# Ledger of designs, part 107: designed miniproteins, single chains, continued (3)

Each design is a single chain, and the fold is of that chain. pLDDT is the mean over its residues in the fold that is shown.

## One batch from the design tools (miniprotein)

Design m11948
Fold by ESMFold2-Fast:
Structure m11948 (fold): chain A 70 residues (1-70)
Amino acid sequence: SIDELAERAFALYADENGRLTIDQAAAAISLVTGLSYEEAKEIAKKVDKDGNGYLTKEELREALRLAFSK
């Protein structure tokens, strides 16, 4: 499921503050969905509500749902 994929990605790659960088999130989205890294990065940026260059677990779940809708 999308929730399980987000939990696994977060467990493997999240920093000490419980966040993924945009680059890490884009790589995970690309691998899971088959989208290009560039497309995945644009989706990751779109869900980065804080504009701080990191995704929370919730934002990663949103990104995965958007990516699978393409």
Scores: mean pLDDT 78

Design m11949
Fold by ESMFold2-Fast:
Structure m11949 (fold): chain A 65 residues (1-65)
Amino acid sequence: VTIEIKKEGDKYKITVKNEKGTYSGTADNIEEALELLREMLRKAGLSEETIDVAAKAAEKTLKAL
């Protein structure tokens, strides 16, 4: 699974890619971006434990952008 986070103007673009497809969306703030990421990772078939670890790492990245 590949996770990409980009800042586009005042918004955040989240992309999750796996062998089955690509999920992409845009969020207006860090909280919405993290919720969007969690939803995409669930659709990609990841466990809640893995999603929590990934979301914590993503929060650090988003705060640094």
Scores: mean pLDDT 80

Design m11950
Fold by ESMFold2-Fast:
Structure m11950 (fold): chain A 70 residues (1-70)
Amino acid sequence: MPVPRELVLRAVGLILRAIGLELDYPELREKMERAIELAKKALASEDPEEARRLIEEAERLVEEAEEEAR
């Protein structure tokens, strides 16, 4: 089975947060693109445990960027 609904919603939310940060803070672009790539990889994963790990890594990058932006 593809990624569970919970993980899909988390990944989509992370992509939206990352895009918002990239638009407001172009300096964070590389970190945000990395987070988006991880979230997209999670959505394409057939292993829910791999998807969860990728989402957790993307969340960490977005949280670090939010801290750097403030």
Scores: mean pLDDT 81

Design m11951
Fold by ESMFold2-Fast:
Structure m11951 (fold): chain A 62 residues (1-62)
Amino acid sequence: MEKIKKEMLELGVSEEDAEKLIKFGKELNLSDEEILNGGQAVAAGVSLDEVLKALKKVAEEK
């Protein structure tokens, strides 16, 4: 958890958004890599809501 949060903050993701992504991703049983991919999308300017929707879809495909 700590390492993912640090990497998201270094990408320019806000602490609040990073914590929301980590919590949501862990609840969906996503890997650290999948959660970090969501953080990269937020850093690139994708809305948090769209990224959370994409992560849910990734979890459904497992």
Scores: mean pLDDT 80

Design m11952
Fold by ESMFold2-Fast:
Structure m11952 (fold): chain A 74 residues (1-74)
Amino acid sequence: GLRAAAVALALLAIALGRLAIDLATTRAAILAGIAGALLGIGALATLEYTGDAAAALREAVAGLGVALRGLALA
C-alpha cells in the first residue's frame, strides 16, 4: 500500500544518507546523499497523502534530517 511504500522510501533515504557519511570524501558519497534526500522528500509527500501516518511522517522527517546533516558535515 501507499503507507508501506512511503516507509520503504524513507528507510532507503536513511540508508543512502548513512552510505554518504560512510563514503564522505568520494563523489559517489555526495551523489548518494543527494539521492537519499530526494527520496526522503518523496516519502514525505506520499505520507502527507495517507492522512493517518503522523508517526511515520515524523520518522521520515528524522531520516531526511540525518541525510541532509550528513551532507552538510561532509
Scores: mean pLDDT 61

Design m11953
Fold by ESMFold2-Fast:
Structure m11953 (fold): chain A 75 residues (1-75)
Amino acid sequence: GRAELLRRIAKVLKSEKAKKGLEAAVRAIEAAEAGDYEKAEAIAEENIENIKAAEAELAANEETVKKVVEEHLAE
């Protein structure tokens, strides 16, 4: 699922703040997939700055992220 793909992408991240942001995004997605949308929203809101750090670092490593996505889709 999306959470599994994001965990693979987490290996691209180097900063602890970005790693925490992606971990929070994974937890929010897992909560939403379980039907707990209130918990998903709360996790995302509480971790917005860490999530922004993850987004910035992923954008800086776009080609590596693309390869991880392509490898995940091939499985």
Scores: mean pLDDT 79

Design m11954
Fold by ESMFold2-Fast:
Structure m11954 (fold): chain A 75 residues (1-75)
Amino acid sequence: DPNDAKAWYEKGLEAWRAGDFETAVEYFKKAFELEPKSEVGKKAAELAGILLSLLGRDEEARELGKKLKEVFPTE
């Protein structure tokens, strides 16, 4: 289901295992967008932030971290 956050999160993990970090970021972002307040959405956003930093996309990592903190201000 293209609207299932867990399915996108799992696709992100598969892309990460394949070494396709840029595709993994996009799939994790999709999972977060679909269910931003869920455990799956939170995990997806955290992993996307890590990968964005590793790819040198620091501005996008900061913007995503800011959005994640707005959704989960107290962990």
Scores: mean pLDDT 80

Design m11955
Fold by ESMFold2-Fast:
Structure m11955 (fold): chain A 79 residues (1-79)
Amino acid sequence: EIKKLEELAEKENLPIFYVELGLKYKEKKDYEKAIEYFEKAAKLGYAGAYYLLSEVYKELGDYEKAEEYKKKAEELEKE
């Protein structure tokens, strides 16, 4: 249930819950919300979320943003 997962994400503030939310919205093809939640996971320091953002933008046909987020993921994984 998405609402329960949103409450857990806000309470625990762990990137994994935001990743799960982003994946659920991506499955529903709500790419705007998927992007929002993946950005929250990335902001919490989860570099893998930038790869997920890259994949969403690639599916949307925004190849420039997809490449930008892929580079951000690679930079953060190096650190």
Scores: mean pLDDT 81

Design m11956
Fold by ESMFold2-Fast:
Structure m11956 (fold): chain A 75 residues (1-75)
Amino acid sequence: MEVTATVRVRPEALKQTAIALANAALDVGAEVSMTAEGDTLTIRAKSDDPQKVAEAIRAAAEATPGVESVEIEIK
């Protein structure tokens, strides 16, 4: 299953946010890809435990200064 997180972030926080979210997903065993477009970071994480991945991404986003919004979808 795939977890897609769409994160709106301040431009100065984009790199830090990308690193934090990627590490959070990787730490729970997900395969990660990311795309940045302006102030929007989209992370796609493939895992057998999508709920755990979604929780890890949400926690990382909430802990990262400069994150304005987070939307997480499980497919």
Scores: mean pLDDT 82

Design m11958
Fold by ESMFold2-Fast:
Structure m11958 (fold): chain A 80 residues (1-80)
Amino acid sequence: MKELLEKAKELYKKGLEALSQGNFDEAITLFEEAVKLFDEAIKKGYKEAENLRKEVYKTLADIYRLQGNEEKAKEYEKKA
């Protein structure tokens, strides 16, 4: 499932680009999709996806905290 891991990395990159532009809603959507694909990659044995998923969770926690959503921020911090 090489395409799955590559797609997850592409979404993560696009999420970082959206975040750099201050588009938090777009970044959140892209990061949540990236997490879903990283979860599938981990399930199929791509261990490198675990570290990448952790980075996405940390970034999501930071975004939700900036938006004042402490509940979501804590949820993602626990997953990181």
Scores: mean pLDDT 83

Design m11959
Fold by ESMFold2-Fast:
Structure m11959 (fold): chain A 62 residues (1-62)
Amino acid sequence: EEEKIKEALEKAQKAAIEATGVEVEVSLDGDEVVVRPAAGASAEQAAQAHQAASKAFNETMA
């Protein structure tokens, strides 16, 4: 399970970066995916990154 979570987070980060072109950190806070975009990201890019990351994480964890 720990290995699967690590893989899911890596895929989530890649998906968020690919969707927005912005560097982001993806982590877990409890059971929730948290996305921290790099400085200069717009609110829209942050929302897009979170959507892409959450989708990729959930797809991997299924």
Scores: mean pLDDT 78

Design m11960
Fold by ESMFold2-Fast:
Structure m11960 (fold): chain A 58 residues (1-58)
Amino acid sequence: SRIERLREQYRQLEEQTRILEESVRLMPDSQGAREELDRARQRARQLREEARRLEEEE
């Protein structure tokens, strides 16, 4: 279902976020790495909110 697909995308993005957190830890002077992490977190939040909306819409 669409909700299941969104949840799967969210989980994959959460895993990517953890990898990006490690990248920021290894490259503390990289503004680009921090910005990528922030974007990934914002996108994960949007996907979770979209999935929640679809669940409530039932």
Scores: mean pLDDT 78

Design m11961
Fold by ESMFold2-Fast:
Structure m11961 (fold): chain A 87 residues (1-87)
Amino acid sequence: MLIEQAEEYAEKALQLAREAAANPEKLDTYSEQARQYIGEAVSLANEALSEGAKNPSTFEEAKAAYQEILKRVAEAVALINAARAAR
């Protein structure tokens, strides 16, 4: 549940980052919204990883999901930074 919500927030952040890149006029608004979703995604992913560590049989799956969430977050940050540099 926590990991699924973290994945949803990471995807929302990535979509907002793509929208920011497409709309320079709204870059500041969309990047601020993406920053909030990034924070929620990372927070929930850390909680899910901590809970997963309590059960060795599920820890590997939780760790893999955590890495994918961080990858999406990094992509969103890179897109926003590239859009700002092009402005």
Scores: mean pLDDT 81

Design m11962
Fold by ESMFold2-Fast:
Structure m11962 (fold): chain A 60 residues (1-60)
Amino acid sequence: EREGLPLGIFIPADMPEEEKERVIEDFARRLRETLVARGLLDEERAEAVAEQVRESMRRM
């Protein structure tokens, strides 16, 4: 199923740092685009959510 919001997030504890940053950025970008495309948030608010997700995932 690919119609819903991407709510399943996990990062393996042994993932290389460079790969982790790439995964975080890719996920945040796709989340932003999905929120806008679905009409759930405007571009400004979707970007704010994506930024919050990036920061949260980096702290994990």
Scores: mean pLDDT 70

Design m11963
Fold by ESMFold2-Fast:
Structure m11963 (fold): chain A 61 residues (1-61)
Amino acid sequence: MEEVARVGIDAFVRLSMSDEPVSEDVRTTLLAAVDLAINVPLSEEEIEEARRAAEKVREEM
């Protein structure tokens, strides 16, 4: 659970340090991942969703 939250937060930090323009889709996915990370407790379904959202942000960067 913490690993999923960590991935989401890490993606957010990396994005804020990047000079590359961020698409609206990437920003939306990132915010969703962060929102899921701070909302505890997380269900197994929400954990999977947060993980996918964080990975999508990394893929888009």
Scores: mean pLDDT 60

Design m11964
Fold by ESMFold2-Fast:
Structure m11964 (fold): chain A 62 residues (1-62)
Amino acid sequence: SDEEAEEALAKAREERNQPVRDMERISQLYAEALRNATSPDTQARILAELRQWEAELKAERG
């Protein structure tokens, strides 16, 4: 459900704001949010935020 998707998304955001980030867990939480999202609008928002997170991961490798 979108409700479950928003909950997983909130957890991903909380984990991203920790000083020491579990990058695998954050990615898993975004994947969980996307799996639970039922509306196209919610899926689009999660995908946009996931892409932003993936960009941050690439920046940390450089």
Scores: mean pLDDT 82

Design m11965
Fold by ESMFold2-Fast:
Structure m11965 (fold): chain A 102 residues (1-102)
Amino acid sequence: HMEELLARIEALREPAIAGDQAARQEVSAALREIAALGGEGRALALLLSTEIEIEAALKAGLITEEEAERLRREAAELAEVLRAAKDEAEVVAAGDARAAAL
């Protein structure tokens, strides 16, 4: 259920931000399960994934607080698109494009 997936992500947040590969893989698996719950799940998975990556980059000194705020806004805008698109082919295409950008 969603609450159990969110609890797992929260328990693994600190090691995932620190770059622990096992924690990052478990978080990625939980995020994929959340995304499978539909448009709201895809939006939530994007926002959670983006926040973890932003915190990791800030901790590593790779981005500024201003850049972090911009990335959060961009993720929020994309999350709205994902909520609106539902299970359309466009959502699949958007997911593939995001994966390719990683």
Scores: mean pLDDT 77

Design m11966
Fold by ESMFold2-Fast:
Structure m11966 (fold): chain A 74 residues (1-74)
Amino acid sequence: SELELEIQESLLAIAGSILTHSENEETRKLAEEALDALEAGDYLKAAELLIKAAEADGDESLAATLRKLKKEIE
């Protein structure tokens, strides 16, 4: 449960950062969908949506970080 909270907080922080810094419409839409998935408790779906958001924004470093987080959820 502590690990689940840390994963949730990390994904929330990443989604919030994307929505604050990105002007890319597709990236923002994917980050908003990820927030909906987090609210539903679907961490795996949230991670997958945030990977797509990072890829749409061309942020390969963030996409790689999110892929590592996704493996910890799996």
Scores: mean pLDDT 85

Design m11967
Fold by ESMFold2-Fast:
Structure m11967 (fold): chain A 55 residues (1-55)
Amino acid sequence: SVRLEIELLFFKISLDSSLLVAERSKDNPELKAMEEKTAEDLRKRIEEIEKEIES
């Protein structure tokens, strides 16, 4: 599905953004922890969408 492929692309971009913010937030441990949680959630969503595309 084209919709799932587009969604996958946006989640991958969001993951890269969250990881970059986490890396740049070394002086703000709370923000870093929040972005790391967001990255984990995004990784799970990416994995689920990839499985749906393969189905």
Scores: mean pLDDT 82

Design m11968
Fold by ESMFold2-Fast:
Structure m11968 (fold): chain A 55 residues (1-55)
Amino acid sequence: GPHAAAGAAARGAAAARAAGGDVETSSQLGKEMTLREGGGDPELAGAIGGQLGAL
């Protein structure tokens, strides 16, 4: 659900920053790749958008 997605995004963002990556850039690339690979899952896109907003 959205709460779980937000929590996962926060943890993933912390890991990405620790790896020397820009959190927003990594999230944007991940979202675009997910949309391309999955053919645009609206629920997943919404969850990723919510994760970005929660960061």
Scores: mean pLDDT 55

Design m11969
Fold by ESMFold2-Fast:
Structure m11969 (fold): chain A 56 residues (1-56)
Amino acid sequence: SVEENARKAVEEAVRRFGDRPATAEDVAVLAINIAGERGLEVDPETVLRLAEEALA
């Protein structure tokens, strides 16, 4: 699903940042790029929401 694609992309983006400081926007941008490179469809609003939840 599109939401499952977003979740996986956000999880990968969070892993790539590791201990480095990142905003939800930074995570969302990286996640969208990861999804695009992998040919996965994502909704940008869902990606940002999941990034905000992951950093909370």
Scores: mean pLDDT 84

Design m11970
Fold by ESMFold2-Fast:
Structure m11970 (fold): chain A 76 residues (1-76)
Amino acid sequence: MSPELEGLSEELREKVLERFAEIGREGQEREWSGAEVVRRLKREAERMYKETKDEKDKESLKEMIKKLEEQERALR
């Protein structure tokens, strides 16, 4: 488990993993590019960041967004 996921509350971690798995599955079904999948994962993480009130969860989500942004740049 990455440090970002360890920094999330158990409830938010489960939600993140579940939503990311859903996006990955949709990407396979719709034959999205790796860049498109990563972009959608980043948007979902950004949405959760805006909705989260816990500062520790926000910091962990911010690090996750940075890593997804780096992956998106590598895949473009």
Scores: mean pLDDT 77

Design m11971
Fold by ESMFold2-Fast:
Structure m11971 (fold): chain A 67 residues (1-67)
Amino acid sequence: EAERLRREGIELGKQAVDYEKKGDFEKAIELYRKAAELFRAPGYDDQAAELERSAKRVEEKLKEKKA
C-alpha cells in the first residue's frame, strides 16, 4: 500500500528532524534512511532522494563534531 508506506515515511522523517534538533545525529541519520526506504518502495524516488540528502547533511554535521 503506497499511501500507508508514504505516511509511515513522513512520520519517520519527522522523528529524524526531532532527533537532529536534539543533537542525536546518529539516530537522525538512521531515521532519515529508513524514511527514504519507505518512500522508495512505492516509487516516490524524488522524496526518497531528498531524505537521503538529509542523511548525508547530518553525516557532515557529525563529522564536524570532534569526538
Scores: mean pLDDT 81

Design m11972
Fold by ESMFold2-Fast:
Structure m11972 (fold): chain A 97 residues (1-97)
Amino acid sequence: MKELIEEAKRILKENKETGRVPLPPGLTVAEFYRILAEIAEEMGMLDDAEAFRRLARLMEELLRDRSSRVWSPEEARERQRIFDDAAAALKRLTEKA
């Protein structure tokens, strides 16, 4: 767990610079955001923890449904809102961590 927390902090810095989330080998995007939710919850950031859990759930669904790689503009906008909420939570968590 401690190594995953340190790696998550490193990934948060990379995401700020590139807009990308480079995942450690063996971790999915969903697993990464579940770890961030645990960190946020421990820090009392309950709303941010919920944003991370929602994104993790979306990522698990997308991973299972590989056939749905192409989305309509409406679906893309809904996905973008979930990403934007999680990105704002990531910014707040990184500033407090």
Scores: mean pLDDT 69

Design m11973
Fold by ESMFold2-Fast:
Structure m11973 (fold): chain A 63 residues (1-63)
Amino acid sequence: REEEIERIAALALEILRENGLGKEATPEQVRLAAEVSAKQLGVTDPELIEEAARRAYEALRAE
């Protein structure tokens, strides 16, 4: 569970960076990146996707 959340969040951050998005990314943009990331990793659990999006958003804010 925790490992899956971390993988989804990390890949979501890569997707955001590839699209030129950083600290200014909106929560909706981060959520979409997390959904794309989860799809690539075969994760369909909405709770994991939501938590990963939240962590990715916090990571961007910490930068």
Scores: mean pLDDT 78

Design m11974
Fold by ESMFold2-Fast:
Parts: sequence; C-alpha cells; structure tokens
Structure m11974 (fold): chain A 79 residues (1-79)
Amino acid sequence: EVVDETVAAFRALYEALQARTDAQRVQLVAEAIGAYKSRLENDPSVRPDEADIAAARELVAASRDDADLFARLREYLEG
C-alpha cells in the first residue's frame, strides 16, 4: 500500500536524521507528500508543490509529538 510505504519511509528517515527543527520537519513532510505523488504517478520527477509545502507546515504546526505527526501524515495521504 503506497500510504503505508510512504509513512514507513518517512518515519525511518525522520528517526535517522535527528535534525528536528520545525524547518527540517516541514521539509521532510513535504518530501514525503512528493514521494507519495511520485509513487502514485510512477514518475520520479514529481516534486512537492506550494500546496504540499503549505500542507506540511499545517501538519507540523498541528502535531503535539512525533507519533501525532506520523498519524496526521497518514491521514492526510489517505484523504
């Protein structure tokens, strides 16, 4: 399932990087949204757009902790 794969990859990268400023969190979430779209379209050139970056900021701002951020990203990708 593309959503499960995207969230798992995001979580692994998020945990590995340890560089958890708000800006870094927004960047990683936006990249996860872009990767999800890329997988759905089978096109590796797909990148997050302005709306994806705005959504990433909203998800980070709304999240109380890392687990909540992972859950909110999953919910966003599921629609």
Scores: mean pLDDT 80

Design m11975
Fold by ESMFold2-Fast:
Structure m11975 (fold): chain A 66 residues (1-66)
Amino acid sequence: SNLAIAHNNLGNVLQSQGRLDEAAQAYEEAIRLDPNFAKAHNNLGIVLQSLGKLEGAAYAYEQAIL
């Protein structure tokens, strides 16, 4: 949906600003709106890994490959 894409794009902007926790929230909202949004799952994994949230990152990457 356009709304899921907008939240993913918001996450990308927040990530570029170093606002990693807010970027993670934006990617989570994109996933809530479109659970099959592989790119949002992958982007969430990258951000969670950067935050040291390794279990969450692993889960997000697993969801990206389903």
Scores: mean pLDDT 91

Design m11977
Fold by ESMFold2-Fast:
Structure m11977 (fold): chain A 58 residues (1-58)
Amino acid sequence: GVKDSLKKTAEKFEKLAQEYERLADEYEKIDPVLGQKYREIAEKYRKAAENAKKLAEK
């Protein structure tokens, strides 16, 4: 159902957030601008995952 789809979407966004957080950590010392960009992307995916989880509770 819709709840199962939203749960899978949340899991995908959580994985993407973790991936971009790692990239941000790796690049912040080498290329701070790129590191910041990856951190912003990670935050967007984390928020999207939280929103998908909340929608799954409806």
Scores: mean pLDDT 83

Design m11978
Fold by ESMFold2-Fast:
Structure m11978 (fold): chain A 72 residues (1-72)
Amino acid sequence: MSKESLEAEVLISLGRMFLSLGLKFNDPESLRKAIELFREAARVAEKAGDKKLAEEARKNVERAEKLLKEIE
């Protein structure tokens, strides 16, 4: 795994943690942080050529954005 792919995986893991917190506590700020982390993960994964990881990150962005709209 390249350093960039590993960085993207770490960003996705952090994003998932903030997504969980945002959902558990209905916290829009945690959801926004998750979205930012997933967007950065998608960018890093795409630069690394890791299409699967980039797609996973983009799906997480869409999910987090939808959830944010539901609690706002």
Scores: mean pLDDT 85

Design m11979
Fold by ESMFold2-Fast:
Formats: structure tokens, C-alpha cells, sequence
Structure m11979 (fold): chain A 58 residues (1-58)
């Protein structure tokens, strides 16, 4: 059992939704910036990376 978990899960329905959206956006932005620092990405590659991060969030 984990002591820490996603705190935006079932906290308060509107607050939980907002936190999830913000966390997903931050994760996407960080992933794009990190990938860009290693190599240049095309718009299509950025789209695929964004889609992958969203799927990971589930």
C-alpha cells in the first residue's frame, strides 16, 4: 500500500478535475521541454508525445 497517491483523486469533484487537468498540462510541458533539449521535435512528434502523456494519465 502506498502512503502517497494522486491527491486530486476524489478530493472534491470540481477541485479534483481541475488538479488533474493542471497536472497533465504540467507533465506535457515538462516532457516536451526535456525532449526538445535533446533534439528538435516536429509538430507531429509533439502531438504524439502529448497523446502518449495523456494516455499514461488515464
Amino acid sequence: MKTFYATQVDDALPAARRQRVLATMEAINKAIKEAESKRELSTEEIGLLTHKVVEEQR
Scores: mean pLDDT 64

Design m11980
Fold by ESMFold2-Fast:
Structure m11980 (fold): chain A 67 residues (1-67)
Amino acid sequence: SKEELEKFIKEIEERIKELEEEIKRLEEEAKRNPEKRKELELEIEILEGIKALLEGMKAWLEKLLEK
């Protein structure tokens, strides 16, 4: 149903927000620990990739709501 799609979109938005918080935490850690920067930058890149997939899924679901 349309209501179920709207609920799922909201859940994805909440997951994106959680990923944004984690990315910010890792960016701050990379600033404090330059020796771990490369490892943390890789982890950030992976999380940004997951975020991009979730944003794509959200956009696709929003398109379904227009039908």
Scores: mean pLDDT 86

Design m11981
Fold by ESMFold2-Fast:
Structure m11981 (fold): chain A 65 residues (1-65)
Amino acid sequence: SEMAELQARINELSDEIVKKVKELRALIDAGAPQSEIDQVQDEIKKIQEETAKAMRELDRLRAES
């Protein structure tokens, strides 16, 4: 079902955020260059935007069901 596919995608994106947040923390702790920290932060932002889009579509489908 379309709702099940969106829920699976949201779960996938959630797992990806957890991994990227751990990566970000490790980079900060290691004193990595700001460019590397900024790159991971941008990646997290993109995943958050994708999650928000999937959540809006899921809410739409729930309202129309």
Scores: mean pLDDT 87

Design m11982
Fold by ESMFold2-Fast:
Structure m11982 (fold): chain A 101 residues (1-101)
Amino acid sequence: PLPAPPITLDITVNGKSFTAVLESAEGGADTVRLTLKALTEAPELKAGDVITVTPTVGGGTAAPVTLTLLDVRDLGDGVVELTLSRADGAALMTAIADAAA
């Protein structure tokens, strides 16, 4: 299970940074889908982008993880859905758990 919210992600892509709250994470067979609510203005994201994510939970911060976006959907109102490989999703979930420890 995810740690108690908020789970805050500091995300850097193509030299630009933004902060988002992780609203949900859904595991599929080969992918993980993340729903993020942006707290600051997100830059344009697209499939193939490499992002660096630093999770913070309850004042704890984990080491950054590097992830490749397989798909991106803008759901409006600052909400974006990101699709990751299962391996990248597992790396992010491990970092979130480390931040919560």
Scores: mean pLDDT 82

Design m11983
Fold by ESMFold2-Fast:
Structure m11983 (fold): chain A 118 residues (1-118)
Amino acid sequence: QNTKEAEKLLEEGKELEEKKEYKEAAVKYIQAGNFYLKAKNYDKAIEAYKKAIEAAKKANDLKGQAVAYKNLGKVYLKQKNYEKAIEYYEKSIELYKSIGLSDEEAEKNKEKAKKLLE
């Protein structure tokens, strides 16, 4: 179920990219990544979130980039790759700060990853 929903969302995102609707494409790619993450398909979740980051960059959507980086950090945290989790949470936090926002979940998970790295 989750994998089938993710595949449908990836295809919808690709169609939106072809139409140069990059902000909407990024949203679909984030949703696809979320379904892959629920399915514990971490490699496909990473791929989907990276597609979301590139689409959000083309859209100049800093908030979309921040969300995708945070979710990428969550995947790496679940894989126990604490160095990459910290890296992507830091990118998310920096992007949120650049638009006058904060994300408590990203900050808390970054600190958790730092403690687990020790």
Scores: mean pLDDT 90

Design m11984
Fold by ESMFold2-Fast:
Structure m11984 (fold): chain A 60 residues (1-60)
Amino acid sequence: SEDEEAARRSLAQAEKALAAGDAAAGMTGYHEARVLAERAGNEELAKRARELEAQARDLS
């Protein structure tokens, strides 16, 4: 679905931001990925995004 694909893109962008030291952009991207994944009904992707969002928050 479009939402699932958007969630994957947002997740990838967030991972790149976090790797570059931009925790705020990483958190925003993971949050967006979670919302999109939940809307798409992809429970596993939503869970992964939520876990990564929490990890990014701990680094900020």
Scores: mean pLDDT 82

Design m11985
Fold by ESMFold2-Fast:
Structure m11985 (fold): chain A 66 residues (1-66)
Amino acid sequence: AKKLFEEGLKLLQEKKYEEAIELFKKAIEADPSLAAKAYRAMAVAYEYMGKLEEAEEYLEKAEELE
């Protein structure tokens, strides 16, 4: 679970945004307690991809989880 999240962060640094998002989704499936952190990371990935609407959606999901 946490290892999937950390690998996703590494992919973000490598600018592999789509692959990073897939790993963040898998991290949430394996450990739902990571959802808030994973959603924030996904929002960052979408921002870097220029997908601002999706970035806002995932940021809101993260904030809802507090």
Scores: mean pLDDT 82

